# Designed miniproteins, single chains, continued (5): the designs that were tried, part 93

Each design is a single chain, and the fold is of that chain. pLDDT is the mean over its residues in the fold that is shown.

## One batch from the design tools (miniprotein)

Design m19240
Fold by ESMFold2-Fast:
Structure m19240 (fold): chain A 107 residues (1-107)
Amino acid sequence: EDFFSPENVEKAREAIRAALDYLGLTPEQREILLELFDLVVKLAKEGKTPEEIADEVRRFLEKHGFPKEKVDRVAEAIRAARNVGEVLAVLLSFLFGGDPTELVRRA
């Protein structure tokens, strides 16, 4: 499946924007999280590994002042992903206020 087709990326981006709006985030917070999504999609399209994506996500979150514990948890969850689909699942869980460690705890 071409997960990163322009159509699929746009649908995902619209769904994320709607979910972030529903969560009552500020416009600035929404733009930061959408920029994170765009970054991960770009890196995946460039053929970056989960490890490389995890490193770039860590830098992005640190740059935007996210707590170290939360940054470490999402980066480690992305690094543990076996493919880009799992990377996106971790990212979406994080964006929707899910803790990636909660998913591991429930599994």
Scores: mean pLDDT 73

Design m19241
Fold by ESMFold2-Fast:
Structure m19241 (fold): chain A 86 residues (1-86)
Amino acid sequence: MKYINEILKEADKLPKEAAEHIKKAVRYIIQGKLDEAIKHLKEASKLVKNPEAQKKFDEAIKLLPTDVNEALKKILEGIRIELEAR
């Protein structure tokens, strides 16, 4: 899937708790366990500080059941926004 390697690389630059939830979400997406992935993305959204990054994670959650590739793109965008704010 597109974006997975970039998500894992960029997530490691975030605080450990947020990074772990994002990595678990991606692992569950790979396994097709979308309900578990959504749970971890919700936790990651709560742990990021930038409201624009939170919006991207919320968009990813909404897209995940219908467009996994676009949801992954939104996760990557959210991570990058959060990193720019630090």
Scores: mean pLDDT 84

Design m19242
Fold by ESMFold2-Fast:
Structure m19242 (fold): chain A 78 residues (1-78)
Amino acid sequence: MSKEELEREVKEGMARLAIAVVKTSLRSTPLSKLTPQDLQSDIKILERAIKLAEEAGNKELAKEGRELLEKVKKLLKS
């Protein structure tokens, strides 16, 4: 209802969508077909999603994003 509440809801929604997209991509793409460029793109998407979740005050969503980010980073280094 307030401008601040609307901005919070938009940021939270954007963060949720970004996290869901990365999760779906990782579930549907075989590990042998994941390129370093795909993983680097996912890292950038997740870093932005984590920031949006933190700005929205959703600590649980930010934690989910960080856990997924660590998983993607491990895949890139292996």
Scores: mean pLDDT 82

Design m19243
Fold by ESMFold2-Fast:
Structure m19243 (fold): chain A 79 residues (1-79)
Amino acid sequence: AEKAALVAAMEPKARAEAEALAALPPEELEEYIKRLEEDKDEVDPETYAAAKAVLEAALAGDLEAAVAALLAMAEKRAA
């Protein structure tokens, strides 16, 4: 219940971030993905996978998938 409440409280912020990412040109999102791939060995595999999912969802224009990925990252950090 506590973790779910914290995630729900972060939904408006996650949606704003997803909207900002979706508004970026595809070229810029692809550059973010490329830099994330270059830094892959510097981050935890779960953090890498979650960040990549957010950027790929934004690149696809899938706002709800981007929000869901951001909330999943927040839930992992709250664990």
Scores: mean pLDDT 76

Design m19244
Fold by ESMFold2-Fast:
Structure m19244 (fold): chain A 104 residues (1-104)
Amino acid sequence: INEELRELGLEVIRLAKENLDEEEAEEVETLTYEALGSENEELSRAVLRALALAARLEDPEVRREVIERAREALELSRTDPERALELAEEAIRAAEEELARRAA
């Protein structure tokens, strides 16, 4: 894995531990390591971005949806990498929309 993605992964874990309860932080940490283990750097970056945004979400229902889409993207990474990227991008959009709503 490249250094940039590793640093991003460490930031995701830091945000999760700072903002989430222990159980959800552990789930995000597990998904972060799975993303860093991916040979697809574009997918890894998208998943890590989605998880970082999820850790900043106050709405537990939207946060769960984003985390689950990120997990599904990682599960599809070997069989359908194009759909995996679409799911990760959808997770990012859902998180960004919720953060924008809270900023208003």
Scores: mean pLDDT 84

Design m19245
Fold by ESMFold2-Fast:
Structure m19245 (fold): chain A 102 residues (1-102)
Amino acid sequence: SSTQKKKLELMSEIRDVVDDAAANGDFSAGKAKLEKLLEELRKLGVPEEKIKRLQAAAEAVLAASKDRSPEAAPALNQAWRDLQDALLEIAGVKSDTVPLPV
């Protein structure tokens, strides 16, 4: 569908924005661009809990990217994996079924 195509385009653009901000250290500009892309996801009807998870994962990558020491590499790698998981969930390639409370 056109909605699914737009979601995939936004997921790619969000990853690019985070990657550029992490590489260039311009976290303020990166966060501003990220907020605009998250608003586009809201307009497409993506649930707020998924958007908040994606935002938290993206911000974790940006925070981890500030420490370039070898000791920080595992935390940065985990933050990137969490971001990829959040992106894939919104893209619908992972089950988005909420578990029943029992």
Scores: mean pLDDT 79

Design m19246
Fold by ESMFold2-Fast:
Structure m19246 (fold): chain A 70 residues (1-70)
Amino acid sequence: MSPEELLAAADAYLASQDAPPELKELLRELIRAVIDALAAGASLEEAQALEDELLEANRERLLALLEALR
């Protein structure tokens, strides 16, 4: 699957979810960053490390958005 096809599939999945636009936008940003890294020749292990780093860097933003859903 190409990076464009992966991003399109992710966008379609996120669009089907009942979640705030801000949460969908954040998840799309994270997914795109991982896909772009893979497209640039990063290994799967490097892409996983980037995913972990981006999740940790955005942890407070993710928690705030999830708390807003309560």
Scores: mean pLDDT 74

Design m19247
Fold by ESMFold2-Fast:
Order: C-alpha cells, then structure tokens, then sequence
Structure m19247 (fold): chain A 68 residues (1-68)
C-alpha cells in the first residue's frame, strides 16, 4: 500500500510538471503493486495521449472502465 501510494504521488508530481515519461514510469510501478487502481490507469491514459500514444491511451481507458 505505502509503496503504491508513493509511486502514484511521484507520478502526479511528474504529471503536474509535464514530465510524462517520468509519470508513466511511476504509474506502471503503482499498477504493478495495485492492478485495480482505476485512477492510475486514467492518469496513464492522459500521459500517453500527451506524448501521442493514442492506442496505449485507449487501452488504459478501457482498463480503467473495466475496473470501475
């Protein structure tokens, strides 16, 4: 729990600074610990969209919807 929360917090901080690659790396670590975190998948989708990875963004949105 604590490690997943730490990675999610780092991802949010990176996202706020437009550091999408760093945000994606931390979100993937958070998801590896908690694969049912819909918030992490939603933020991952936004990050992928910002770097032009539309197919990966869509996959993350589908995953978030399946969890919700």
Amino acid sequence: AAAADSYLADAIAAFKNNQYAAAIANLNKAIAINPTNAKAYNLLAVCYANIGEAAKADACLDKAAAIS
Scores: mean pLDDT 83

Design m19248
Fold by ESMFold2-Fast:
Structure m19248 (fold): chain A 86 residues (1-86)
Amino acid sequence: SYLEEAVRHLQEALDAIEAGDLKAAQEHAGKAQEVLGEAIKRGDVEVVEKLMPALEALDEAMRLAADGKDPSEAIAEARKKLEEAL
């Protein structure tokens, strides 16, 4: 369930950043981080190991967007890493 919840939030964050909604992307990314934190607390480290590369790439995309730079390549990388985790 933690994997499914974290994946849903990451997908919503990626959709938001692609739509240019940085605030929504940050809110969804934050929810994914909360789910991963709960997974660690419950001993499910594999969920974190699988999804951390996608979350890191998403964070870079959000950083680029916040700086007024084109996040398109970072968004594509985040989606690729998320697909590889599944």
Scores: mean pLDDT 85

Design m19249
Fold by ESMFold2-Fast:
Structure m19249 (fold): chain A 79 residues (1-79)
Amino acid sequence: TEEHLREAIRHLQEALAAARRAARNSEEIVRFLDLAGKAAAGGNIELARRYAERALEAGRDNPEVVRYVEEALRHLERA
């Protein structure tokens, strides 16, 4: 639904902010989160999920990034 896509984008933005503060692997995490958000905004749920999963892998040692990306992925699954 549109609501689930909006929530996914919101959580991706929170993950993006956390990644920018972390400074470790931040460029890769930021890139994938930005691409995931753009894909979600364009309605490409599958592409958004793939980029979010790549961001999760890159940021797996950052608990804030992990939490926000997992929330975004749950909303993308329901979209």
Scores: mean pLDDT 82

Design m19250
Fold by ESMFold2-Fast:
Structure m19250 (fold): chain A 76 residues (1-76)
Amino acid sequence: ELSPALLEKLRAIEAETQRQVAQMQAQGASKQQLAQLHVQARERVLALLREELGDSPLVKEVEAALERDKKLLEQL
């Protein structure tokens, strides 16, 4: 049920996040900084999914994953 346009936008976010992670790792970024970048990327994905799909099961799964990632970030 994901449109090709939505999949393309999701892939663009993933590609940009991978580039940012690689650059930050090359600069000696901390685990906390990398985890924060991943949380920000997931927040962008969640916003896009909510816009396109509304309250779907997939959106709820991404919300749960994001909350888990935020808790892990607090422990770093």
Scores: mean pLDDT 79

Design m19251
Fold by ESMFold2-Fast:
Structure m19251 (fold): chain A 60 residues (1-60)
Amino acid sequence: SLEDLALESLNLPEELKKNFEYNEETFTFKDTVTNDEMYGSELINTKNEEHKNYILKLLE
């Protein structure tokens, strides 16, 4: 699906991908744990500290 392809483009771990949904109408990702909606470039701004720490670790 388009959502699956968008999530794959983020190169996130499978565990984190399960917590994100892609909204094709707004071109944003939704963190289903926090209900935050953000652009792919803004995923680091998630309010979920665990997700944020994993994303920051991926940038190493």
Scores: mean pLDDT 64

Design m19252
Fold by ESMFold2-Fast:
Structure m19252 (fold): chain A 86 residues (1-86)
Amino acid sequence: TTKLISELVGLSIRGIGVSQQALLLGDEEAAELGLEGARLYTKGAKLLSDDPSNEEKAQKLKEEGEAKLREAEERIRAFEEERRRR
């Protein structure tokens, strides 16, 4: 439980960082995906902090957040590749 909370908090910080990087690059859609991922991770961490029996729900939120974060990172990578080409 404590390990999963720490992991979710770390992933939330990563999602915020990805969102900030996307905004600096001008990709608002990728920024929104990063924030959505961070929100899902934060919600999962809070559910576990409130009640450890919410582990299944927190795990599901982690998986949803990972999907959002992956999509945001893929968009940023594609944008950076286009910029490197120029």
Scores: mean pLDDT 82

Design m19253
Fold by ESMFold2-Fast:
Parts: sequence; C-alpha cells; structure tokens
Structure m19253 (fold): chain A 75 residues (1-75)
Amino acid sequence: LIEEIKKKVKEAFENPEKSSAYALEIMKLLTEQGKSTEEINEIMALFNKALNAHKKGDEKLKKEYVDKMIKLIES
C-alpha cells in the first residue's frame, strides 16, 4: 500500500492535469491503509501545497512538502 501511494504521488506530479483523479486515488489508498480522517486531511493538504509549489517551479518547497507527506504516510 505505501509503495502504491508513493507511485500515485509521483504520477500526479508528472501529470498535473489529472491531479484531481490522483488525489481521489491517493485518498482511497490512505483509507485502505487505515489512516484516520484527520491524517488523510493533513496528508492531502501537504499534497496540494506540494502541487502548488511544483506549478510555481519551487522544487525546494515541493520537496519539503513531499518529504513531510511521505513521513506521515509511513507513520
């Protein structure tokens, strides 16, 4: 599950036009992993912040949000 979630996150950054579809898939996988609603909301907020940073070309800020998100997924 964790590796599948990481794969979907990577694919979302490569295909930003499909980001909403990937967000729904990531949320479904997080639910299957047993994450609470609060945890899912925190992870998805970081995901959206990372997407916005990527869209602006701020790869350093994107990496910071992705690293935070992955840490929450792995906990």
Scores: mean pLDDT 82

Design m19254
Fold by ESMFold2-Fast:
Structure m19254 (fold): chain A 110 residues (1-110)
Amino acid sequence: GAALRELVESHLPELEKIPFLRGTIARYKETGDEEDLLRLAAVIYLLTGDPRFAPAYDALPPEVQRELEILVRFYRGELSYEEAVERAEELPDPELRARTLYAIELLHEL
């Protein structure tokens, strides 16, 4: 909804600092796509614990929730590189797995 868009957009400058979100942010700015909005809101939830973003996180498929948890925990230094890669390799969807592994590489090169 409009309220969620305003909340997410207020966080975009901080989210743009996270390499794996740059593509999602660029596409969201171009299209206003709801899937990208939910993905950005879910990342804010994982970073902040702000319950206003919890419904967006809950709306995502469980595999995408797992992807974002791996990426955010690695970004925060809560997972080692080896642990992040191991968890990403357990993702059942090959496309999601490849996307998650690529995002881990972007973060590791930071």
Scores: mean pLDDT 88

Design m19255
Fold by ESMFold2-Fast:
Parts: sequence; C-alpha cells; structure tokens
Structure m19255 (fold): chain A 81 residues (1-81)
Amino acid sequence: SVEEVREELEKMKASFEALVADIAATEADPARARAQIRAQLAYLEREMAEMAKSLSEESQKVVEEYVEELRRFTAAREAEL
C-alpha cells in the first residue's frame, strides 16, 4: 500500500539524516564530508529506484517526492559545511 511505502521511505530518510549528522560531526574536512554525504545520497537513490520498480505508479510518485526532498536536504547540509 501507499502507507507501507511511506513508512519504509520515512525509515530510510531518518537513517540517512542520522548518517549525514554523524558525518558532519566526525569528518573535520568539509570536502571529505561533502564527498561522503554525496556517496550516501547516491547509494540511497539507487536503493529507492530499485524499490520503485516493484511499486504502483502512485507509489512511484511518492518515491520521487522523497528523492527530491533528500536532494534538497543534502544540498542545504553541504552548504553548511
């Protein structure tokens, strides 16, 4: 269901946000921190794209909304480094 897809995406988002916070807290080099964050975003986008292949058109739209939100979140956090 769309609700189950949203629940899974929320868990993925929460895990990603926690990982980004950890990278920002532990990596003193801003360039390395940005590279690590981008690599994690790329990995998550691939995971979400793979998940979307088995979903309805309605659920695929929800995945795309989360991908856009994660990209905006990542850009904002990189700007703060």
Scores: mean pLDDT 88

Design m19256
Fold by ESMFold2-Fast:
Structure m19256 (fold): chain A 66 residues (1-66)
Amino acid sequence: SELEKRKKQAIEKMKENLERFKKEAVPTPALQAIYEIWEKWIKENKILTPEEFLRALEPAYEAMKK
């Protein structure tokens, strides 16, 4: 179904971004906390709306710069 497809795509993008953060960013306590939250969302198969998904990604990218 379309909902199942969207869920799978969202989870896959979350996994890709998490792995990218782990590779690119210097380890900090703030980033480690973000990684744990993302891992929790992935395990719980949390479905986000497109807008919620984008909002969640923006703060994570900002944290990487710090």
Scores: mean pLDDT 65

Design m19257
Fold by ESMFold2-Fast:
Structure m19257 (fold): chain A 75 residues (1-75)
Amino acid sequence: MVDKLMEKIERAEKLVGQIKDPRLRDYYLRQLRAIRRNVENGTKFLTPEQLEKMLKMQERTVDDMIARIEAELAA
């Protein structure tokens, strides 16, 4: 599960690199860095049950971010 989420974060980071507006690009990169930090800390400090719940929530957040970035790139 962590590996799939990390792959999605990497995909989102690559898409962010295609955004022409440097302020919008910085905004999304900061959000993705916060998610990476939350996942890293979760693997160190959460129980397996808490980690699974957090990973599912973060995956939804990353999927929503990818959709918003793709919409921005399509405009």
Scores: mean pLDDT 82

Design m19258
Fold by ESMFold2-Fast:
Order: structure tokens, then C-alpha cells, then sequence
Structure m19258 (fold): chain A 77 residues (1-77)
């Protein structure tokens, strides 16, 4: 089974604190075309997150999505 994973990266401003949150959403589709998604977020002090912060949040979202896909595969095995 070949899994095509897409990642969406977004930054959101917390107006109360003035801090930004970096959000990564990893998305794939099952054999029926249903979306499977997992998200991770990290609080960042500015609109320009470090490359390490971007990598961390993307890797967390990707790992969570892979875990979800493996669970679905086990249920259909």
C-alpha cells in the first residue's frame, strides 16, 4: 500500500498573548477516498519560527498520521 502524505503548515497569532502557534496538519486518503489527518502544534515567540521548530512540528504530525494509518491497516487485516 503506497501512502501519499501531504503536509499543511500554518501560523496562528494568539491575540491575548501576542505569541504565534505553528501548526502542522498531515493528511492522507484511504482506499475509499476518505481523509485521514493528524495535527501537531508548537508555541513560537514570533512569526518566523526556527527551522528546528518547523521540523519538530512537521515530524510530530507525520508520525501521528503514520500511527493512525497503521491502526486502520491492522483493523482491516
Amino acid sequence: MKIDIKVVLAAALDVRTGQYRLVAIAISFDEKGRPIAASASLTVGSLEPSEDQVREVVEKAHALLKEKIERIKKENA
Scores: mean pLDDT 74

Design m19259
Fold by ESMFold2-Fast:
Structure m19259 (fold): chain A 64 residues (1-64)
Amino acid sequence: SIVEELHEYVRKHLLATLTNEQKLAVLKALELVRQGRYEEAIELLREAGLDELADFLEELVEKS
């Protein structure tokens, strides 16, 4: 699932320490993805400075 692929990406590529604010943004974005609110999730991640994660989510949505 898109949610599980996002979790895997965070574990592999964002290494040890997201800020607490970035962790909250990831959790909120995952909830938006579960609701099908993909554009809002992508924008939230970009605003949190997680551009590579936002790009990854955008690609997953386009290929689904």
Scores: mean pLDDT 79

Design m19260
Fold by ESMFold2-Fast:
Structure m19260 (fold): chain A 59 residues (1-59)
Amino acid sequence: SDTDEKFDEFVVIHEKFLDPISKKEVKVGVRLPETGHVLSVDDLVLHFLENDKDPINNK
């Protein structure tokens, strides 16, 4: 795969984890490209509807 430049990409994670924002147990999440943290899809979508920044580091 070509990685000539860093892109804002999200990776779907199929594992049980605790969402760091809502503290809820989720089965499927999305890895944030900037921080590497995994969020639930619902929380990620809601955050990006209100903000264009990373929800963990607010950058």
Scores: mean pLDDT 60

Design m19261
Fold by ESMFold2-Fast:
Structure m19261 (fold): chain A 114 residues (1-114)
Amino acid sequence: RRPPVPATDPSRPPADSPAVRRFRRDVVEPLLAHEVAGPFLNPVSLESYPDWEALVPDPLSLGEIRARLDARLYQSEAEVRADLDRMLANVRRYFDENSVEALAAAELERLIAA
């Protein structure tokens, strides 16, 4: 089960932080366009990985992070980074350290850290 996205107080407009917009443009959009991002763009197929939800209770794809950015659900850059870190940690938890997926996750982590 994915952790809940922070609820916005209805008396306060959703935060559309310049830092969040810049982070999306400078980091998230380049990650989505990167060749190694393919396996992370969509939720993991339970037909291919039937034990995924048992081992990864909080699954998250890069495409879902983008959808949350489109919905203006992130209040800060730190919240976007936390979701990216969780996505990468989920891959490292499920896949062997020498797998193509784990190596791709390491590459994305380097791009996020730059």
Scores: mean pLDDT 73

Design m19262
Fold by ESMFold2-Fast:
Structure m19262 (fold): chain A 83 residues (1-83)
Amino acid sequence: SAEEIKEEIIEKARKSLEENRPYLESIKDPTRLEIFFEAHVGLFLMRLWAEKKAHPEVISDEDVDEVAEEIERIAREKLEEVK
């Protein structure tokens, strides 16, 4: 279901950021830190976009927007923690 797919992607994004916390804390270059977060957000959203293209009846544009916002929120929270 859409709900299960959304929850799985969000959980994987959260775990990835938590596992990379020591690395994030070591980054002093703001540009490198931005690139790292952009890459992580993009990686997790790619699967959702693929699911949407394959099954638009299961995953809506609204579902994609909700997951994107949540992953970005998690990333911003982790960035604030490591600053």
Scores: mean pLDDT 77

Design m19263
Fold by ESMFold2-Fast:
Structure m19263 (fold): chain A 89 residues (1-89)
Amino acid sequence: MSRPPTPEDERLARLGDLLRRLYQAMKQGAPREELRKIIEEIAKLSGLSEENVKLIEEYVEQGKYELALQVLSSASQGDTAEELKEKIK
């Protein structure tokens, strides 16, 4: 690796780590408060809109962890909640 990581690269790497942590916590039946903390930290790092945060929370509450991860990944690219709903269906 010849190029040093940018602040954006570091932010995305940490975001990926938090996403894996959220998935594992959900699988292990972690308390709701712990799950919300992880989601809030992800939202801060990715600059998610309130609408995107709500969409992620809906999928997490439905136990759709894979969809929640897809929303977080796509939202980090600036997709709106409406665009994410169309994309995921």
Scores: mean pLDDT 68

Design m19264
Fold by ESMFold2-Fast:
Structure m19264 (fold): chain A 72 residues (1-72)
Amino acid sequence: VSEADLQRDIDESMERIAESVSLLIESKDDLVKDAEDAIARGASPLVLRGMGRALAAKGLDDAARAAFEAAE
């Protein structure tokens, strides 16, 4: 296993954890606010991508796009 393969597996796991935690937030308004706060504070791209997937899964497409753009 290469060092790059190990880093990829870690990054995928961190992104999935962020998505799973965000999916537990039942309030759409609270999730949008948490995502906006994370973007404003310069959160990790992995966290922002995980949050973006959770936002998209809940139909919050504009907020999801903002999170994905901030992760670039």
Scores: mean pLDDT 79

Design m19265
Fold by ESMFold2-Fast:
Structure m19265 (fold): chain A 73 residues (1-73)
Amino acid sequence: SRQQRLKELVNEIARLAKEVLDLKLKGATPSEKAKLRQEFSDLVQDIQAHFENEEYLEEVLEKLRAELERLKG
């Protein structure tokens, strides 16, 4: 169902966001780590607030995939 697809999108975004966070934390200073964790928390809040907005979720997912590819290269 659409609701099931939206839940899967939210879960996938959260998973990728955590992977991106973990990669960024490896070389970060204490102040940078605080900022990165805040950015992650803000993103999780935003996707929860917009969990029914498929277009928004797809946009966030695409950005995170691009970010992850950049960090792994």
Scores: mean pLDDT 86

Design m19266
Fold by ESMFold2-Fast:
Structure m19266 (fold): chain A 99 residues (1-99)
Amino acid sequence: DELDKKIKEVIEKAMKKEGITREDIEAAMNSDEEISPELEKKIENVIKEVLEEFGIDLEEVLEEAKKQDEEGIEKARKALEIVERVFTGKPRSELTFGL
């Protein structure tokens, strides 16, 4: 899937730009300790950059989700799919929120 490849490339570029690795994210997710504020901010920036590349504004998604309309729900689902992919590194076909 060309979309799957593009999402992977965008995530890898965003992570490289923020100076974090997949191992940093996996360590944060599997740790019983709180994520450091610095690492949390970098992960947030990666998610925001990936969403922005696909034309998804996180603030708009949150506002539309509050309206509970079909468009807002679909945008929220796409945002969750990208977030899950940033944290897990799994291809789209293996994501919980994937189609």
Scores: mean pLDDT 67

Design m19267
Fold by ESMFold2-Fast:
Structure m19267 (fold): chain A 96 residues (1-96)
Amino acid sequence: MNPEIAAFLEELKAILEEYPDLKVEVDGNVLTITAADTEKGKTLLDLLYVLFSSVSAIEAEREGNVLTITFHETEQLIEMKDRILDSVRGLIELYK
């Protein structure tokens, strides 16, 4: 895996885990987010799904309380990684 993408995924995990109702796992280029069964947790998961689905280098799948995100190692992902981190941080700060 590209070291920049690996660092990005670890930072993204750290930001998401600032919300106590989110559990995050990283396996290679796949991030799995599990939300607590609360209204805030479900709403945050919906917003994260919309955010990640808007990026063509990212595939997002939602099943109940679980959001699975696959990050493709592309120049677009490297170019957009800081913007993605900023957007996710903004959502976490709003909902925690």
Scores: mean pLDDT 82

Design m19268
Fold by ESMFold2-Fast:
Structure m19268 (fold): chain A 60 residues (1-60)
Amino acid sequence: DEDLESMIAAAEEVQKEDPEAGAKAKAAMLYMKYADDKEKAAEIEKKNPEGAKLGKELLS
């Protein structure tokens, strides 16, 4: 998904200036991308539960 890849790249730029905010945003975008992959979704949630929660809310 082109839009998701662009948002992930933007989150990585934010992570250079604000590592916590960028990591959370990146985790949210990755959760949206891999929502149907239970193992990857679980790993994302384990690494950054707040980011995964944000991704779930954005999918609603």
Scores: mean pLDDT 78

Design m19269
Fold by ESMFold2-Fast:
Structure m19269 (fold): chain A 78 residues (1-78)
Amino acid sequence: MDEKTIEKLRTQYGVVELKEAKLSDIDLSKVAQVILLDEETAVVIMADGTGYLVRGKEDVEKILEYAKKNNIPVYEFK
């Protein structure tokens, strides 16, 4: 990921710490918002401001389905 994308995540979406993670390592019940970067890449932002970068179309689709069912906001990265 380029530094410009990381800076936008920090300044516009309130990400205080960004880590790469697998979906299995994330407690989805604590997710505050989702930022969709593309169809294969999403950032899951926790209530404390920690961001988890998740890669893979299947895992991103699972995150989006969970967000839809639990009324968690999903934003497209611009």
Scores: mean pLDDT 80

Design m19270
Fold by ESMFold2-Fast:
Structure m19270 (fold): chain A 75 residues (1-75)
Amino acid sequence: SQQIAEVKKQIRQLVIQSTAEQLRLIGDEFDALLAGDLEAQQQYQQQLRQVQDDANTQIAALEAQLAALQAQAAA
């Protein structure tokens, strides 16, 4: 159905966006490591965890919606 396709698109977009943000933060953390900036390293590590937690929460909610729509379509 169109609703199932739209939720799948939202999940895909969220995964791509969160992955890109995580890669940027990993790069920033590595640059801070090379510079010896321990405070910046810790800040980027905390930001990375927050991005991962937020993405996992949003993806789980969308996957639950997808499962409900698929169950409805199969009936």
Scores: mean pLDDT 89

Design m19271
Fold by ESMFold2-Fast:
Structure m19271 (fold): chain A 59 residues (1-59)
Amino acid sequence: MMEKSREFSESLSKLPESVKKKSVKIASQVMSEDLIKSVIESLKSNGDEDLSKELEKSM
């Protein structure tokens, strides 16, 4: 899970801002709660606070 969460957050950080938000909302509908939590932690570690908050709200 950690490896997948890291890869996902890295991929998100490279996308355009509009695509990032859409991808986060779609991911929250498909991912398990545990995976979403791991992604939120990875985004916070990367300094992507806005995306981590968006994913948290999408849960």
Scores: mean pLDDT 70

Design m19272
Fold by ESMFold2-Fast:
Structure m19272 (fold): chain A 55 residues (1-55)
Amino acid sequence: EDPRPIVDTVKVKLGDDAALAEATRAAAAQGFYLTFLRIENGELVLGLRPRPPPP
């Protein structure tokens, strides 16, 4: 298995708890998992990836 890049990235305004909750909920509904969380220029950046197959 070769390393794959992050499938999707979602940006959420910093301090918007409701927006963050909605974004993570939508991602979960699509079967994605949060792989990283960072802050860039006042925005919360979420890294999403589909669940890898079991080992």
Scores: mean pLDDT 65

Design m19273
Fold by ESMFold2-Fast:
Structure m19273 (fold): chain A 82 residues (1-82)
Amino acid sequence: MKVKVKLPDGTEVIIESSQLPAFLESLGVGKDAPVLVEKPNGETISVTASQLPEVIAELEVGEVLKVLLPNGTLLEIEVLSK
């Protein structure tokens, strides 16, 4: 499924959700690194970077996931298509 990743500087990247762990590795965040995820309903959970595609798969098109990386970088991930 396609997602739009918005970086803090306003840069937007469109990738497949399965590519998210590799994308985070390019930002210096390993696959086993903990990330804090705020779901659209306001619930916050802690998952590993490698688990993000599974969390994204639970979302509907147009929903946004907020992901706080260990280095303090906040990403906004929007589901574009399933």
Scores: mean pLDDT 84

Design m19274
Fold by ESMFold2-Fast:
Structure m19274 (fold): chain A 90 residues (1-90)
Amino acid sequence: STLFREAQALIQTLQEQIARLEELATKVTNEELKQEILELIREAQALIAQLQAALEAKDEEKVKELVSQAVALSGRMEGLIKKAEKEIAS
């Protein structure tokens, strides 16, 4: 299924973005930004768990819903990665 392949690719992307945000969180000195990073990591981990469960259950309706959420979350994670990198470079 193309949908299931897309979901697996998004899980990998989110896992890579989590790893990058975890690295950045160790370097960020601004407490508010660090907290924002940690909260988004938790949100991403929860969504990955939901996607994995839906894939295991072969629930196409749930996978489609969660894929849309994962795309939006990946965009938010990319924005936060760039924001954290800019703050560290300043």
Scores: mean pLDDT 90

